# Designed miniproteins, single chains: the designs that were tried, part 96

Each design is a single chain, and the fold is of that chain. pLDDT is the mean over its residues in the fold that is shown.

## One batch from the design tools (miniprotein)

Design m3345
Fold by ESMFold2-Fast:
Structure m3345 (fold): chain A 73 residues (1-73)
Amino acid sequence: EEVEAAKRVQEIVTKLAEAGYITDESVKAVEKVMRELKGKTPEEAVQAVEDAIIETNPEGAELARKYAKEALA
């Protein structure tokens, strides 16, 4: 469901922001993912956010992968 996908995305973004790995470009990329959640599973939404963070801030890649895995557990 879209609500569950959005919640998991927000959990990942919040943790990365608290760690200091969210840039303005990361915020824009995540907002795009959030607008396109229709028809996506939670797994697809989490993968899209992971990819968006890695592309916009490669320094956050390890934590993005870790938090994505935790969000799907």
Scores: mean pLDDT 78

Design m3346
Fold by ESMFold2-Fast:
Formats: C-alpha cells, structure tokens, sequence
Structure m3346 (fold): chain A 113 residues (1-113)
C-alpha cells in the first residue's frame, strides 16, 4: 500500500496544480471558472474518501473512488470545452489525457495485487 499511496499523493499534487492553472487560464470566463471550481470541490470530497480507503487498506473502495475521479474528469471536460478558446482547449485536453492515464495506471497496479 505505501508505494500506491506515494503514487496517489503525486497524482493529487499534479491534479491540484493543473486545476489551479485551469482556474488561472479561465479567470476571464466566469462560466468556465465556475465549472472548474465545482470540479475542484468534488475532487476534494473524493480525496477525503480516498484517505479513509487507504487508511483501511480498502482496495475495492480505492478503485471505486478512482473510477469516480475518471467520471468527474470526463464530465468536467465535456461541460467546459464549449466555453474555451482554442488555446484553452489544448491545455484542458492535455491535462485531461495525463490525468486519465495516471488514474488508469493506478487502477491497473491495484488490480495486479
């Protein structure tokens, strides 16, 4: 679990940095910013549930929360993309691809145990 915890902590750090950049990029777009802020709040809730799952060595709960994070990223991207400039879309697409790939890698590592 310790190695999985380290990988998850690194993922959360990158996610927070990318969400903060998304807020900065959308600062002149109130509708897009509201969507990103709502997503950030929901990720904070899921992160708290994840810490409980890690503390309890609950691998099923861990995978369930990772899948919820994947769905939240998909929903957030689909909601925000019509509101974005071309340059902003490239940033969000890049962030989305990286985060989805990292979440899928975490799921694979857990399933191989």
Amino acid sequence: MEEIKKLYDEFVKRLKEMLDKALEITKNNPEAQKIVEEAKKEFDKLSKEMHEAIDNNDYEKFISILNKMINLLKETYEKVKPLLTEEQKRFFEGMYDVMINELNKLIEIIKKK
Scores: mean pLDDT 82

Design m3347
Fold by ESMFold2-Fast:
Structure m3347 (fold): chain A 74 residues (1-74)
Amino acid sequence: SAQEIAIETARELAEKASPEHQEAYLAVAKAIEANPDLEAVRIAAEAYAHESSPELGAAALEAMERAIEAVKRA
């Protein structure tokens, strides 16, 4: 499913990410698991970005965009 592809993409990025960015990628994966609506996930990622460091926020938004791209390719 689209949700499964998005979760797998975010988890794969987390596994390959630097330790500092793993937290952001895993937060995106958890948001997708909680809500299959990608628009709601986008809002959650933006909220996370506002409350985290600039580096973690940017990583979370990038992970979300890559997960959405993976869904669109499927």
Scores: mean pLDDT 68

Design m3348
Fold by ESMFold2-Fast:
Structure m3348 (fold): chain A 98 residues (1-98)
Amino acid sequence: EKKEKLKEMGDKAIERIKKAAEQAISEGVSGRDRLFATADEVVKEFEKISKEIGKEVGRATGLGDNEALKSDPVTGIRKAAEITIKGLKEAVEKEIAK
């Protein structure tokens, strides 16, 4: 079922974001770019399922969140990861609920 595939993709995406955030915190500024690149890849993967889901996931990832970028790199990375994980969970749950 498409819903089972979406749940698996969501779970894998959340783990990828968690690992990317942990690595990014240790790397500082360069790690922030890696976290954003990982989030962008996740958006593209969901867009292959549906452009609508990809748009919702993209909005949720915090890409372009000026407040996260305004902070020091570690704080910005943590905030971006929190927003991305929460948004991924909500977007996947919303689509599965249909």
Scores: mean pLDDT 67

Design m3349
Fold by ESMFold2-Fast:
Structure m3349 (fold): chain A 93 residues (1-93)
Amino acid sequence: MKVLEEFLEKISKLPLREKKLLLELLTNPNLSDAELGERLGISPATVSRHKRRLFPIVAEFQEKLKALNLSEEEYEKIVNEIIEYLKEEIEKE
């Protein structure tokens, strides 16, 4: 899927901290900036700044996925593929 391939290319270029933050956002979406900061060893203000940088990339991807009218199962499969990719990239560091 071209949309997923383009998204994975964009996130591959992110610094390690932002890759780790994106993984936490996908696996623990209900965590506050304070809780994310505790898990990542950074301040809540730093989490907020990194989220602001990630937002345009994630928002563009979500808009493209909406245009594809995916089923819940297809959407979950894509999210799991992104999670697996991020885990592999983080492990290489």
Scores: mean pLDDT 81

Design m3350
Fold by ESMFold2-Fast:
Structure m3350 (fold): chain A 74 residues (1-74)
Amino acid sequence: SVMEEVERLLAEMRAETDPERVVELAVEIAKLMLENKVPEEVFDEYVRRALAIAARHGDETLLRTMEALSEVLK
């Protein structure tokens, strides 16, 4: 299922050490959920979880992830 793939990508983000790849994975998660028309409440929950993981990599990675996600939502 789509949500099983999203959980797999979140697990990859937690194991990832490259900040650039963390940003790419967060964008992939958001795009996958949007393409599959996941309900807004579920989308918001999983985006918050992805941002929490990005924040563990530092403020610059969090900012870049937020900026990249904003572009996906336009």
Scores: mean pLDDT 88

Design m3351
Fold by ESMFold2-Fast:
Structure m3351 (fold): chain A 62 residues (1-62)
Amino acid sequence: GTVEQAAQAVQRFGGASPEAARAAAEAAKNGDLEKAAEYVQSGGMDEKRARGAAELAAALTA
């Protein structure tokens, strides 16, 4: 999948900003799930939800 598809999915998953969702998708594509979760948490998601969003982004960019 594409970074754009992953960013859109992250936004739908928990209401992250477009910028945070894009940064998370790029980090996930690079294999950095912890960094992806941190970007999503900056948008106000709890830790468990942010981890789920990071995993979703990784699956879509694989």
Scores: mean pLDDT 77

Design m3352
Fold by ESMFold2-Fast:
Structure m3352 (fold): chain A 97 residues (1-97)
Amino acid sequence: SRQEKLRELAELARKVNDQAVLTILPGLQAVKGTGKDILDYIDSLPPFLREKYKKALDEVLKELGISKEEFENMTVDELLDRLLAYLRKKLEEIEKQ
């Protein structure tokens, strides 16, 4: 379920110390649509939080190799699945060393 995936994402992000993923988690929890809906959510925040979230989102998208245009058309669930795969691989690489 989405709730189980969000819990796993939060735990994985904490274990690998991914502050950018931890910063965007509230948006992933609040929004059910697309990346465009996440941008609308961010734009509803106070200016200082908006800047922090936009920076964290940009860092996450760069790590995943996702363009801004691709992100706007991507579902939040698809982004969540890609983040889970990315962090699972990152944790495996840490644990193998």
Scores: mean pLDDT 84

Design m3353
Fold by ESMFold2-Fast:
Structure m3353 (fold): chain A 70 residues (1-70)
Amino acid sequence: AAAEALREAAARSKDPRVAAALRAVADTVEQNGSVSREEAAAIAREAGLSPVEAEVLAHEVTRIIDAARA
C-alpha cells in the first residue's frame, strides 16, 4: 500500500522534518485515497521544510507512490 511505503520511507529518514512530512502524507493518502504534488509540498512546508526542500520531497512522494503501485 502507498501509505505503508511512505511510513517505511519516514522510518528510514534521518531528518525528523522529512520523517514528519512523510508520515503526514501517508495519513492523507490513507484517509483520502490520494495526495497531489501541491498537497505533498504544502505538508512538507508545514513540517518546516524550505520551498526547495518541499519540492524535492513532493517529487520523492510521487516516486514512492508510483513504486508501491508497480
Scores: mean pLDDT 83

Design m3354
Fold by ESMFold2-Fast:
Structure m3354 (fold): chain A 80 residues (1-80)
Amino acid sequence: SRTVRVLYEDASDDVWRAYGLGVKRLEEQGKVLGSSASSVVLADGATGADLAAAINEAAREEGLPVRATGTDTSVTLSRA
């Protein structure tokens, strides 16, 4: 497993919604072992970059002005 730290540049409702939807997408793929407002525990083979991609896809589909950038161990959320 891998713990990914979640960092917020903006704490808007849109950012929280996009984060929750992105985590849900990875949960539906069996890639999330646990989540909180500040961290996500990912299954083996998943990274913070995968979480950022899932958040960005969810934001795009829902029309949310949110951007996520990720490394192996962190994701940063900002207003797009």
Scores: mean pLDDT 85

Design m3355
Fold by ESMFold2-Fast:
Structure m3355 (fold): chain A 78 residues (1-78)
Amino acid sequence: SAELAKKALESLEKNLPPFLRALGLSDEEIAKLKSLEEGIEAAKKRIIELKKYPEEMVEALEENVKELKELIEKLKKL
């Protein structure tokens, strides 16, 4: 439902900035991100740069982010 999609988006918006800070992005860098999509892309790039996670975990995160993004886009079209 649209309500479940909104809750998922709100959860991502709430959790993404502290996650980006944990990855070492500054508040100034985070403030430059104008969309949830840009934030997710920034997180992905930072995780790859740091190489602190096993490759399989990065791949799983990328797949989960892609699936969530596709779900959000499909729900916005409804």
Scores: mean pLDDT 69

Design m3356
Fold by ESMFold2-Fast:
Structure m3356 (fold): chain A 81 residues (1-81)
Amino acid sequence: KETEIGAKLLGLSEEEVKELEEKYGGEVRFRPSALDDESVVLHALVVKVEDGVPVEEVIKEKVLKGEETKEYIEKVKKLYE
């Protein structure tokens, strides 16, 4: 799924993702943000709820360029086909 694609791109194993979720007390999610036509920043963030308010904490990031960006987009598209 989308989480697995993001984890691999950031060099995180399934074990490391679980360790981060336990350490930060929330769910690890991956959010792409476009920087330009060929570049995307991929953020790993922990989402938790504190006093009924969702809180996001960025724990890792990677800038994808050129071919890496194209590969990421194609893999994400296949998840929604």
Scores: mean pLDDT 74

Design m3357
Fold by ESMFold2-Fast:
Structure m3357 (fold): chain A 88 residues (1-88)
Amino acid sequence: GKSWTVKPNETFDVDSSKTYAVTVDGKTYLLKPGELLPLEAELADVVSGKVSVAENLDGSGAKWVPVEEARFRKGLVAGDKTYHVEEV
């Protein structure tokens, strides 16, 4: 698969049709992109399970869900950490 290194203050742009393995601080997370991530979500908040938007087909209501349920819609800012991202 394709892989990327997302450095601090860089943005990773996600394809909602793909699944990604995201590695940070020696931990790997499987992320299934979706349509409903908040516009200004940080990658660190999503992989920690702090920020996500559950699958609401009407786009209503942000929810705080575990990272395993997180969805990506738009580019995510890496903040102060380096992330390794691989298309699965």
Scores: mean pLDDT 54

Design m3358
Fold by ESMFold2-Fast:
Structure m3358 (fold): chain A 65 residues (1-65)
Amino acid sequence: SVTSLVAAAIEIIGLGYEYGNEVVGVKDNTITVRLNPETPEKSEKFKKEAEKIAKEKGVKLEFVE
């Protein structure tokens, strides 16, 4: 639902700021995140937490470089 997508986007945007990754798209039940290649350890921790949020909210995650 749009409500679940918006809620997931807010949480994942917040995580992105904390871990140095950027949300670049939110549409069609999908959140797209650009990963920072300079901090792979932070990106891995971000991915685990973001995937958990996405699963809980029933939304799809895509990662780009």
Scores: mean pLDDT 85

Design m3359
Fold by ESMFold2-Fast:
Structure m3359 (fold): chain A 98 residues (1-98)
Amino acid sequence: LTDEELLAKAKETGNPAYADLAQEKLGTLEKLEEKLEELEEKERELEERIEELEKLAEEGRTEAVARIVGLEIEKVVLREKKETLEKVKKELEEEKKK
């Protein structure tokens, strides 16, 4: 889909996620899949950083606990963004099959 078609789809469906995809130029399934892979890699990096901070907390560095909480919140936000992109990907695949 072109950026213009994505904006038209946002208006037709009332789903603002299509407009966001147009802004990020994620109008193709290939670009959307690349973005999902990027987010999966970022989630993995966050998990590794949390594990490192958990080891520091076990060593008595109480400041690490607050940092772990912050990273867990980032993971939740990242997961929600992935779910939104996966939903839009499914909607775009359904449109191509019609």
Scores: mean pLDDT 74

Design m3360
Fold by ESMFold2-Fast:
Parts: sequence; structure tokens; C-alpha cells
Structure m3360 (fold): chain A 76 residues (1-76)
Amino acid sequence: MDEEIERIAEEAEENRDLEAAGRRLAELFGLSEEELLEIARALREGPEARAALAERFASLSSIERGGIYAAAMAIA
């Protein structure tokens, strides 16, 4: 039980750091709050919208894309 709680806390702490990193990446790429909300919306709409996002950010690494997506989901 305690080990499961510790793992969940560790994952939550890790997600918090990813959200902070994602916000910094969004600022670096000049993404507004409105653009982050549009990204979050596309992530929820399904495979076609997600494919379009992947194409838009194809020049970015998987880590950079993940950070931007985490930032978008954190504010939406």
C-alpha cells in the first residue's frame, strides 16, 4: 500500500515538472494561451486532429512535443 502511494506521488511530481517544462517550451515557441487551448482541443477530438498536430510539430523532438501537449492539457 505505501509503495503504491509513493509511486503515485512520484508520478504526480514528475508530471508537475513536465507541465512547468511544457509552459517554458510553449513560451520559447511563441505559443499563446489560446493556441495551447486549440492544441488541447485537437488532442481530445481524436486521431485525425492528433495527426495534424504531429505534422505541425514534426520538426520537434518527441520530448518537446510531449512538453507542449502537457502544457496545453494543464491549462484546458
Scores: mean pLDDT 67

Design m3361
Fold by ESMFold2-Fast:
Structure m3361 (fold): chain A 83 residues (1-83)
Amino acid sequence: SKYEEAKKIAVEALDKAIELARQAGHDETVKAFEEAKKIAETGSIDEIIKALMYGAGLARQAGLDEAVKILEEAINKVNELKS
């Protein structure tokens, strides 16, 4: 149950980040977020957290402030589920 909830939170956050990167015309960032989403869909909770952290770092580098916020909020929610 907690695992499926963590996966859902991560996938929804990454989908929003993908849309924001696409709207901004950051095609390489879109591909990297899609990579992170695949990890979030198939990985363990620890791999989900790492994928979200990778996504947040990439969003920060790309200047996608809204995507950074969404991904950091998702990291916090997934960490609470792990606790």
Scores: mean pLDDT 86

Design m3362
Fold by ESMFold2-Fast:
Structure m3362 (fold): chain A 88 residues (1-88)
Amino acid sequence: DTEKLAELKRKVDEIKQKANMELEEASKIEDPVERFKKVAEIYLKANQELDKLRAEAEKNLSPEQKAEFDAYIDKVKAEIEKKMKEII
């Protein structure tokens, strides 16, 4: 279902946008230890939310569409990790 794949990708983009905003705010924390802790919490939460979407995709998408969706999530996870590493 092309529409379901697009909807799930939109939800991934929303998680990415939220994580990027929270990471930008965390970058303003002056204490390096507290900044690292907050960044790690944001990263963990984003990954947990993305993994929930993987489970939803497993139930609703074809194997081919799920493979495409998994690749999309992996790309977003890499983008969030890169942003995280630039802050800490």
Scores: mean pLDDT 86

Design m3363
Fold by ESMFold2-Fast:
Structure m3363 (fold): chain A 56 residues (1-56)
Amino acid sequence: MELEKVAKEILEAARAGDLERMRQLGQKFDELVKKEGPQGRELANKVAEELEKILR
C-alpha cells in the first residue's frame, strides 16, 4: 500500500506543478520499487507513462 500511496502523491505533485515535491517523492518511490521487486517495477512503469502524459 505504501508504494501505491507514494505513486499517487507523485502524480498529484506533477499535476500541481510541484517539481520539488515530485523529486522528493520520486526518491522514496525508487526505494520502495527496489523493495517490492517485479511488482514495484510494473507500477513504476505505469507511473512513468502517466508522468510523461502530464508533463508533455
Scores: mean pLDDT 79

Design m3364
Fold by ESMFold2-Fast:
Structure m3364 (fold): chain A 89 residues (1-89)
Amino acid sequence: MPEDVVEPLSPEEQAAALALHRQLLERLLELAKKYLSEEEVKELEAIIEEILALLEQWAAGRLSIEELEAAIRPYIEKIEEYMKKIKEK
């Protein structure tokens, strides 16, 4: 379970967290390139960039977790739609 520690993350920890999210989103994009149209891939690239920008703002303390969750929700829903298409074939 997460601890009650509210100490700010070090720059290295923030970079590591962002790198993990970027890696996961890059893998999603590579799968999308195999199974989705060029237009759908471009839409996914834009969505990924928006999610990463929001995560970076949250890591920098510019967004609360509630604001982050609200802001990324529509992007996550779109990613789930593309993932369902990819998983089917």
Scores: mean pLDDT 73

Design m3365
Fold by ESMFold2-Fast:
Structure m3365 (fold): chain A 74 residues (1-74)
Amino acid sequence: SLPALSAAQVRQIVDYILAEHEEAVRNGEPAEKIKAGIEGAIAYLRSLATVASPEARAVIDAGIAELRRLKEAV
């Protein structure tokens, strides 16, 4: 079995996802496309929680909260 994902590994994934969606907002992509992308990212992060350490789960929860804020701003 693979070891659980660390908080550092999940932080890198979350930071990358946030940067990509923030860039889509800056580039003026359609709101519907941005919102769909964010929902997909949230679903992906939720799936990572099943293989994450407790510390990494806290990072996932924070990342989902940031993605939800970005979605509300669009």
Scores: mean pLDDT 84

Design m3366
Fold by ESMFold2-Fast:
Structure m3366 (fold): chain A 85 residues (1-85)
Amino acid sequence: GPKIFKLTITRPDGSVAEVVVSETDTLRQVAEKIERATGLPVEGVLAILRELGLDPNAKVTYEDLKRLAEALEERSGLKVSVTEI
């Protein structure tokens, strides 16, 4: 089956959200899942993807998720980790 990844997002208040993504998802779908879990706007996540040179219509890879996680930490005050499950 497809690889599954878990994003663990810790907010500044210490609360934790988990986002489960598949390698069959697009990066846009990851941005939509992040918005549902955290309230961080899709447009904000898409802007980060554009600055990283990542195509929002491309399918998810572990490396792309790690780069997105690092950029989210730098720009949004969230702590984000990526794990393959």
Scores: mean pLDDT 87

Design m3367
Fold by ESMFold2-Fast:
Structure m3367 (fold): chain A 55 residues (1-55)
Amino acid sequence: AERALRQMLERSLREDPSATLEEAREWGARLGASLGLPPEVGAAIGEEVWRQHRA
């Protein structure tokens, strides 16, 4: 689940490089919930992927 969420978020952030940290966390929480992850875990993955794209 975490790997699939990370791949989905990587694609979304490539398509929208102007996305904010807050948006990435919200996307992670929502998409993660659909994959059975707690919102907190999804949001954390969203933040990590966002930071990797901003390096």
Scores: mean pLDDT 79

Design m3368
Fold by ESMFold2-Fast:
Structure m3368 (fold): chain A 96 residues (1-96)
Amino acid sequence: GQFYLNSVKSSKDLAKAILENLKRAVEAGTLTPEGAKSLKKFAEASLEVANLMAKQAEKSPLADEVNKYRKETEKYAKETKDLAEEAIAAKQAAAA
């Protein structure tokens, strides 16, 4: 019960932190293509954990709360993916 809720909250917090780090690196001009790719992979891994926790919590009284944080993790992971791919493409275009 509580373990799955705590775990999905941690995944959500990590996914949000990854997105904020990516945004700061883009704004500072310090983002490397390798860095963007790594942040994208970490965000995807956070979502995989959140999806697993939601599946394990399906029959728990906390299922709705776990799924709420899973959806938030999915949103942050998608935003990270989109921003990372845009940043990689922009750097590749500038290098050509």
Scores: mean pLDDT 84

Design m3369
Fold by ESMFold2-Fast:
Structure m3369 (fold): chain A 66 residues (1-66)
Amino acid sequence: GPKIAEGARKAGEELKPIIEEIKKKYPEATVELKQVDETTVEVTITTPEGTIKYVADLSTGKVTKL
């Protein structure tokens, strides 16, 4: 519904600068998005120095680093 779409937009806006900053430092970094349930997306960023994980809540737009 519209509320989930708005939460997804907010989560995307929070994740975009994080991903862009990581890719600026590590151009070969890869990003994997896995939808765990209707409101939860796990974001895995793999860099040469290791793996960074985030969880995005699509109902609130909140992004949390694991």
Scores: mean pLDDT 79

Design m3370
Fold by ESMFold2-Fast:
Structure m3370 (fold): chain A 77 residues (1-77)
Amino acid sequence: SEFSKILKEFGELARKAIEGTPEQQEELRKIMDEINKLLVELKRAHINNDQEGYEKAREELYKALKKAVERLKKILS
């Protein structure tokens, strides 16, 4: 799926950033903070049986992952 492809690409780029410069590591930290906030929202919606909130959080997470891949490609080039 497209989601599996973006996750794999994100993981490969994140691994490079961890082994990279301080600036690359800091960009990854910011990205991870943003993703973690969305994961907290997704979990909260699930616990509260908020189907609409869950769907919205899942969509935002997918958009954030796509943006994260673009950000990592830029800082790693």
Scores: mean pLDDT 86

Design m3371
Fold by ESMFold2-Fast:
Structure m3371 (fold): chain A 90 residues (1-90)
Amino acid sequence: SFDNNELLSRAIVVYLADQGVPLVQRPPLLSREEVIRLVKYLIESKEVDPIILRSVLYQAKKLNLPESIIKALELLLQGASREEAKKVLE
């Protein structure tokens, strides 16, 4: 299931764990398709939360997703518009 809230929670938890926050149980790793779906969701939702954006950017870099996807997330982190982020995906 591509429940965006579940996928976001998993991305955040994995990111925080890799930053040194202890976990009792590690969630399943996100797939490349799940991270790509999250990126599209964040662009369409105009997500501005830096922890959410950094968590998804971390997963994208770890999975070696295309530079266009990484750049779109970095633009959102810098406060760029949805339109600017979408342009780098085209």
Scores: mean pLDDT 77

Design m3372
Fold by ESMFold2-Fast:
Structure m3372 (fold): chain A 85 residues (1-85)
Amino acid sequence: GEEAIKELEELLEKVKKSKDPKEATKLAMKALMIALKSSTTIEDINRAIGLILRLIGKELDGTMSIEEAVEFVEEALELAKESVK
């Protein structure tokens, strides 16, 4: 639980410093996969899957920005923190 939160906090720092939307998207996907693996409820799993599908959709549409990637990592971190409570 706590290790996943620390890894997600590190990914949030990295994505905020990213200058490449492709790198930022890769970091965001990694964060969402960590959140999915940390999810123990159906509700949390569904939320993580929904975010992953949204990220894939934006990537396919070419609409991913660094700011959007940051938002995905923030959502992944929030989901992981909620799963520990």
Scores: mean pLDDT 83

Design m3373
Fold by ESMFold2-Fast:
Structure m3373 (fold): chain A 75 residues (1-75)
Amino acid sequence: SYREELYERLEKELDPQSAAAAKQSLDFFDEQLKKLNPDMPEEEREKELRKQTETLLTVIRLAKKDSAAVRAARA
C-alpha cells in the first residue's frame, strides 16, 4: 500500500525516534484529511499524504539542523 511506502521512506531517511514522530504526524494529518473532506478520492488522498511526507522530511531535517546549532552555541 502507499502508506507502507511512505512509512518505509520515513524509516529510511530519518533516525528511529524522528521516524516514529513523523509517522504519528502523518497519521494525524490523514485523520484530519478524512474529517475535513470525507469524500476525497483515494488518489487525491495518496497525493496529499505523499506531499505531507516530503514536508515532514524537510521540517524534521531543518529542526535537527537548528537544534544542533543551538546546542553548539550554548556549549
Scores: mean pLDDT 79

Design m3374
Fold by ESMFold2-Fast:
Structure m3374 (fold): chain A 80 residues (1-80)
Amino acid sequence: MKKEKIKELLDKIKNSKDDEEKIKALEELGKLLEEDPSLLLIIREEFPEGAEYLRKLVEDDSVPEKVREAARKAFSRGNE
């Protein structure tokens, strides 16, 4: 169940055309990582493309600031 939910959220983050939908998916992912930080390791192992996309969202200045902030928060909850 948790892997399927992560895959669904990563797909929404990568493929959504609406920034608000991306932000909601990032917030939901952040909540999951806050609840279970080990899921970050699963993302890196099972969904490396998703992990790389999340890293790019945080590092890429061309991405809207609100999306970058949501991505940063999601990653910080699992990593910090």
Scores: mean pLDDT 75

Design m3375
Fold by ESMFold2-Fast:
Order: C-alpha cells, then sequence, then structure tokens
Structure m3375 (fold): chain A 72 residues (1-72)
C-alpha cells in the first residue's frame, strides 16, 4: 500500500528531522560554552543528514516512477 508507505516514511523523516534539530541546538550550546564535544555532535548531525538525504532521494525516485506509470 503506497499510501501507508508514504505515511510511514513521512513519520520517519519527521523523527530524523527532530533529532537533527535537537542535536544542532545542543551543538550550538556546547560551542558557546567552548566544549570540545561540538565535533562529535556535528559528526552525528552530518550522519543523520546523510541518512535523511538518502531517504528523501529514494522517495523522490519512487514518486517519479509513479508519475511515469500514471502517464501510461
Amino acid sequence: DDLEMLKKRAEIGLEIGKQIKELEEEAARVRELGDDRTDELQAQIDELKKHLQKFVDFGEKMKKKLEEEEKR
């Protein structure tokens, strides 16, 4: 069921986005305090953004495929 799949993907995307935002806020606080944990937090943010980007790219490919099928 494509609709259920899209809903689940949206939920996962929102969850990852929330985690990224929380880590970015934490990294900003840590950076302001001069704590060296900033690099570790930034690495975690970058990894989550990479995962989110692959997730979004896959979704765009699936949407394009569905649009191609509708044109038939």
Scores: mean pLDDT 72

Design m3376
Fold by ESMFold2-Fast:
Structure m3376 (fold): chain A 82 residues (1-82)
Amino acid sequence: LSEEEKEQMLKALDEEIKLLEELKKKIEDEEVKKAIDELIKEVEELKKMIEEGASKEEILEKLGELQEKAKKLYELLKEKGY
């Protein structure tokens, strides 16, 4: 990744964390809150990987893991009536 690509990705991940924190404020279900917290932690881990100079392949693999966790959160939200 170029320095500009890294900066853009880090900014996008920061925005995602803010959106997840705002979503968490609207949720009263503890199971959903826990799933949101786990997703935030994974996003923060990806930020650290990018900041520490992880390869493009490693970053893409981690993004895939995040997409799967996001799908699970979305399904959980549907089941809980959110």
Scores: mean pLDDT 83

Design m3377
Fold by ESMFold2-Fast:
Structure m3377 (fold): chain A 74 residues (1-74)
Amino acid sequence: MLDEYIEQLAKNADDINMSSSIVAELAARLGIDAAREAVERLAKEGKLDKDAVDHLYTTLTVIERAPESRAFAA
């Protein structure tokens, strides 16, 4: 399952809205650590640029600190 999400993220690496949605779903299903690992693996492989990584980490930080937050990512 984690590998499947990593593949989906790689496929949608240039679509920040889709990547953010995939990362949020991954965090909800497998936990925040698994979602961070997926982002880190793709960043290490050069499939995510710094801006994409920063955006996805911001999304994950919001989820981690307030999983019941009303103001999810736009």
Scores: mean pLDDT 73

Design m3378
Fold by ESMFold2-Fast:
Structure m3378 (fold): chain A 95 residues (1-95)
Amino acid sequence: MISLEEIAKRIVDGAKLLGRTVKVKLEGNKVVISNLPDAEKAAQVLERAFRNAGLDVVSAEGDDEKKTVTVTFATPEQAERAYKALLDAGAEEEK
């Protein structure tokens, strides 16, 4: 079973291979992940990945024009756990 920390590292490292630095913003029970090359496809992958890490994901929505994925969690605590794991893996905080 893949840990949350390993999933976060794979997300950040995958973007780095494409010359992109993942940016993350915490908004209550939502994490907005930006600077992704294919946000709509990434949304589907991220929803499954976070659920496999034991997080309760309500939805994941990709906006390919903005290159962002918004992942909505059941609780703000779960969103904060995903957010911190992404920062620890090398994502940058969105300004």
Scores: mean pLDDT 82

Design m3379
Fold by ESMFold2-Fast:
Structure m3379 (fold): chain A 58 residues (1-58)
Amino acid sequence: SSSLESLKKRIEELKKSKDFLRSIMPNADDRGRELIERSIKNIDDMIESAKKRIEALK
């Protein structure tokens, strides 16, 4: 379904954003690293929310 496809695409985009943040983390200062870690956790929450929505559509 279109909704399922949209949720799967959103998860893929969120995973790419997370991978990008992980890739730049070694070059960040202490403050930057903390902000990146918080952003990654927020993305993980968004991925889990999207997965639950997919499960509800099945």
Scores: mean pLDDT 85

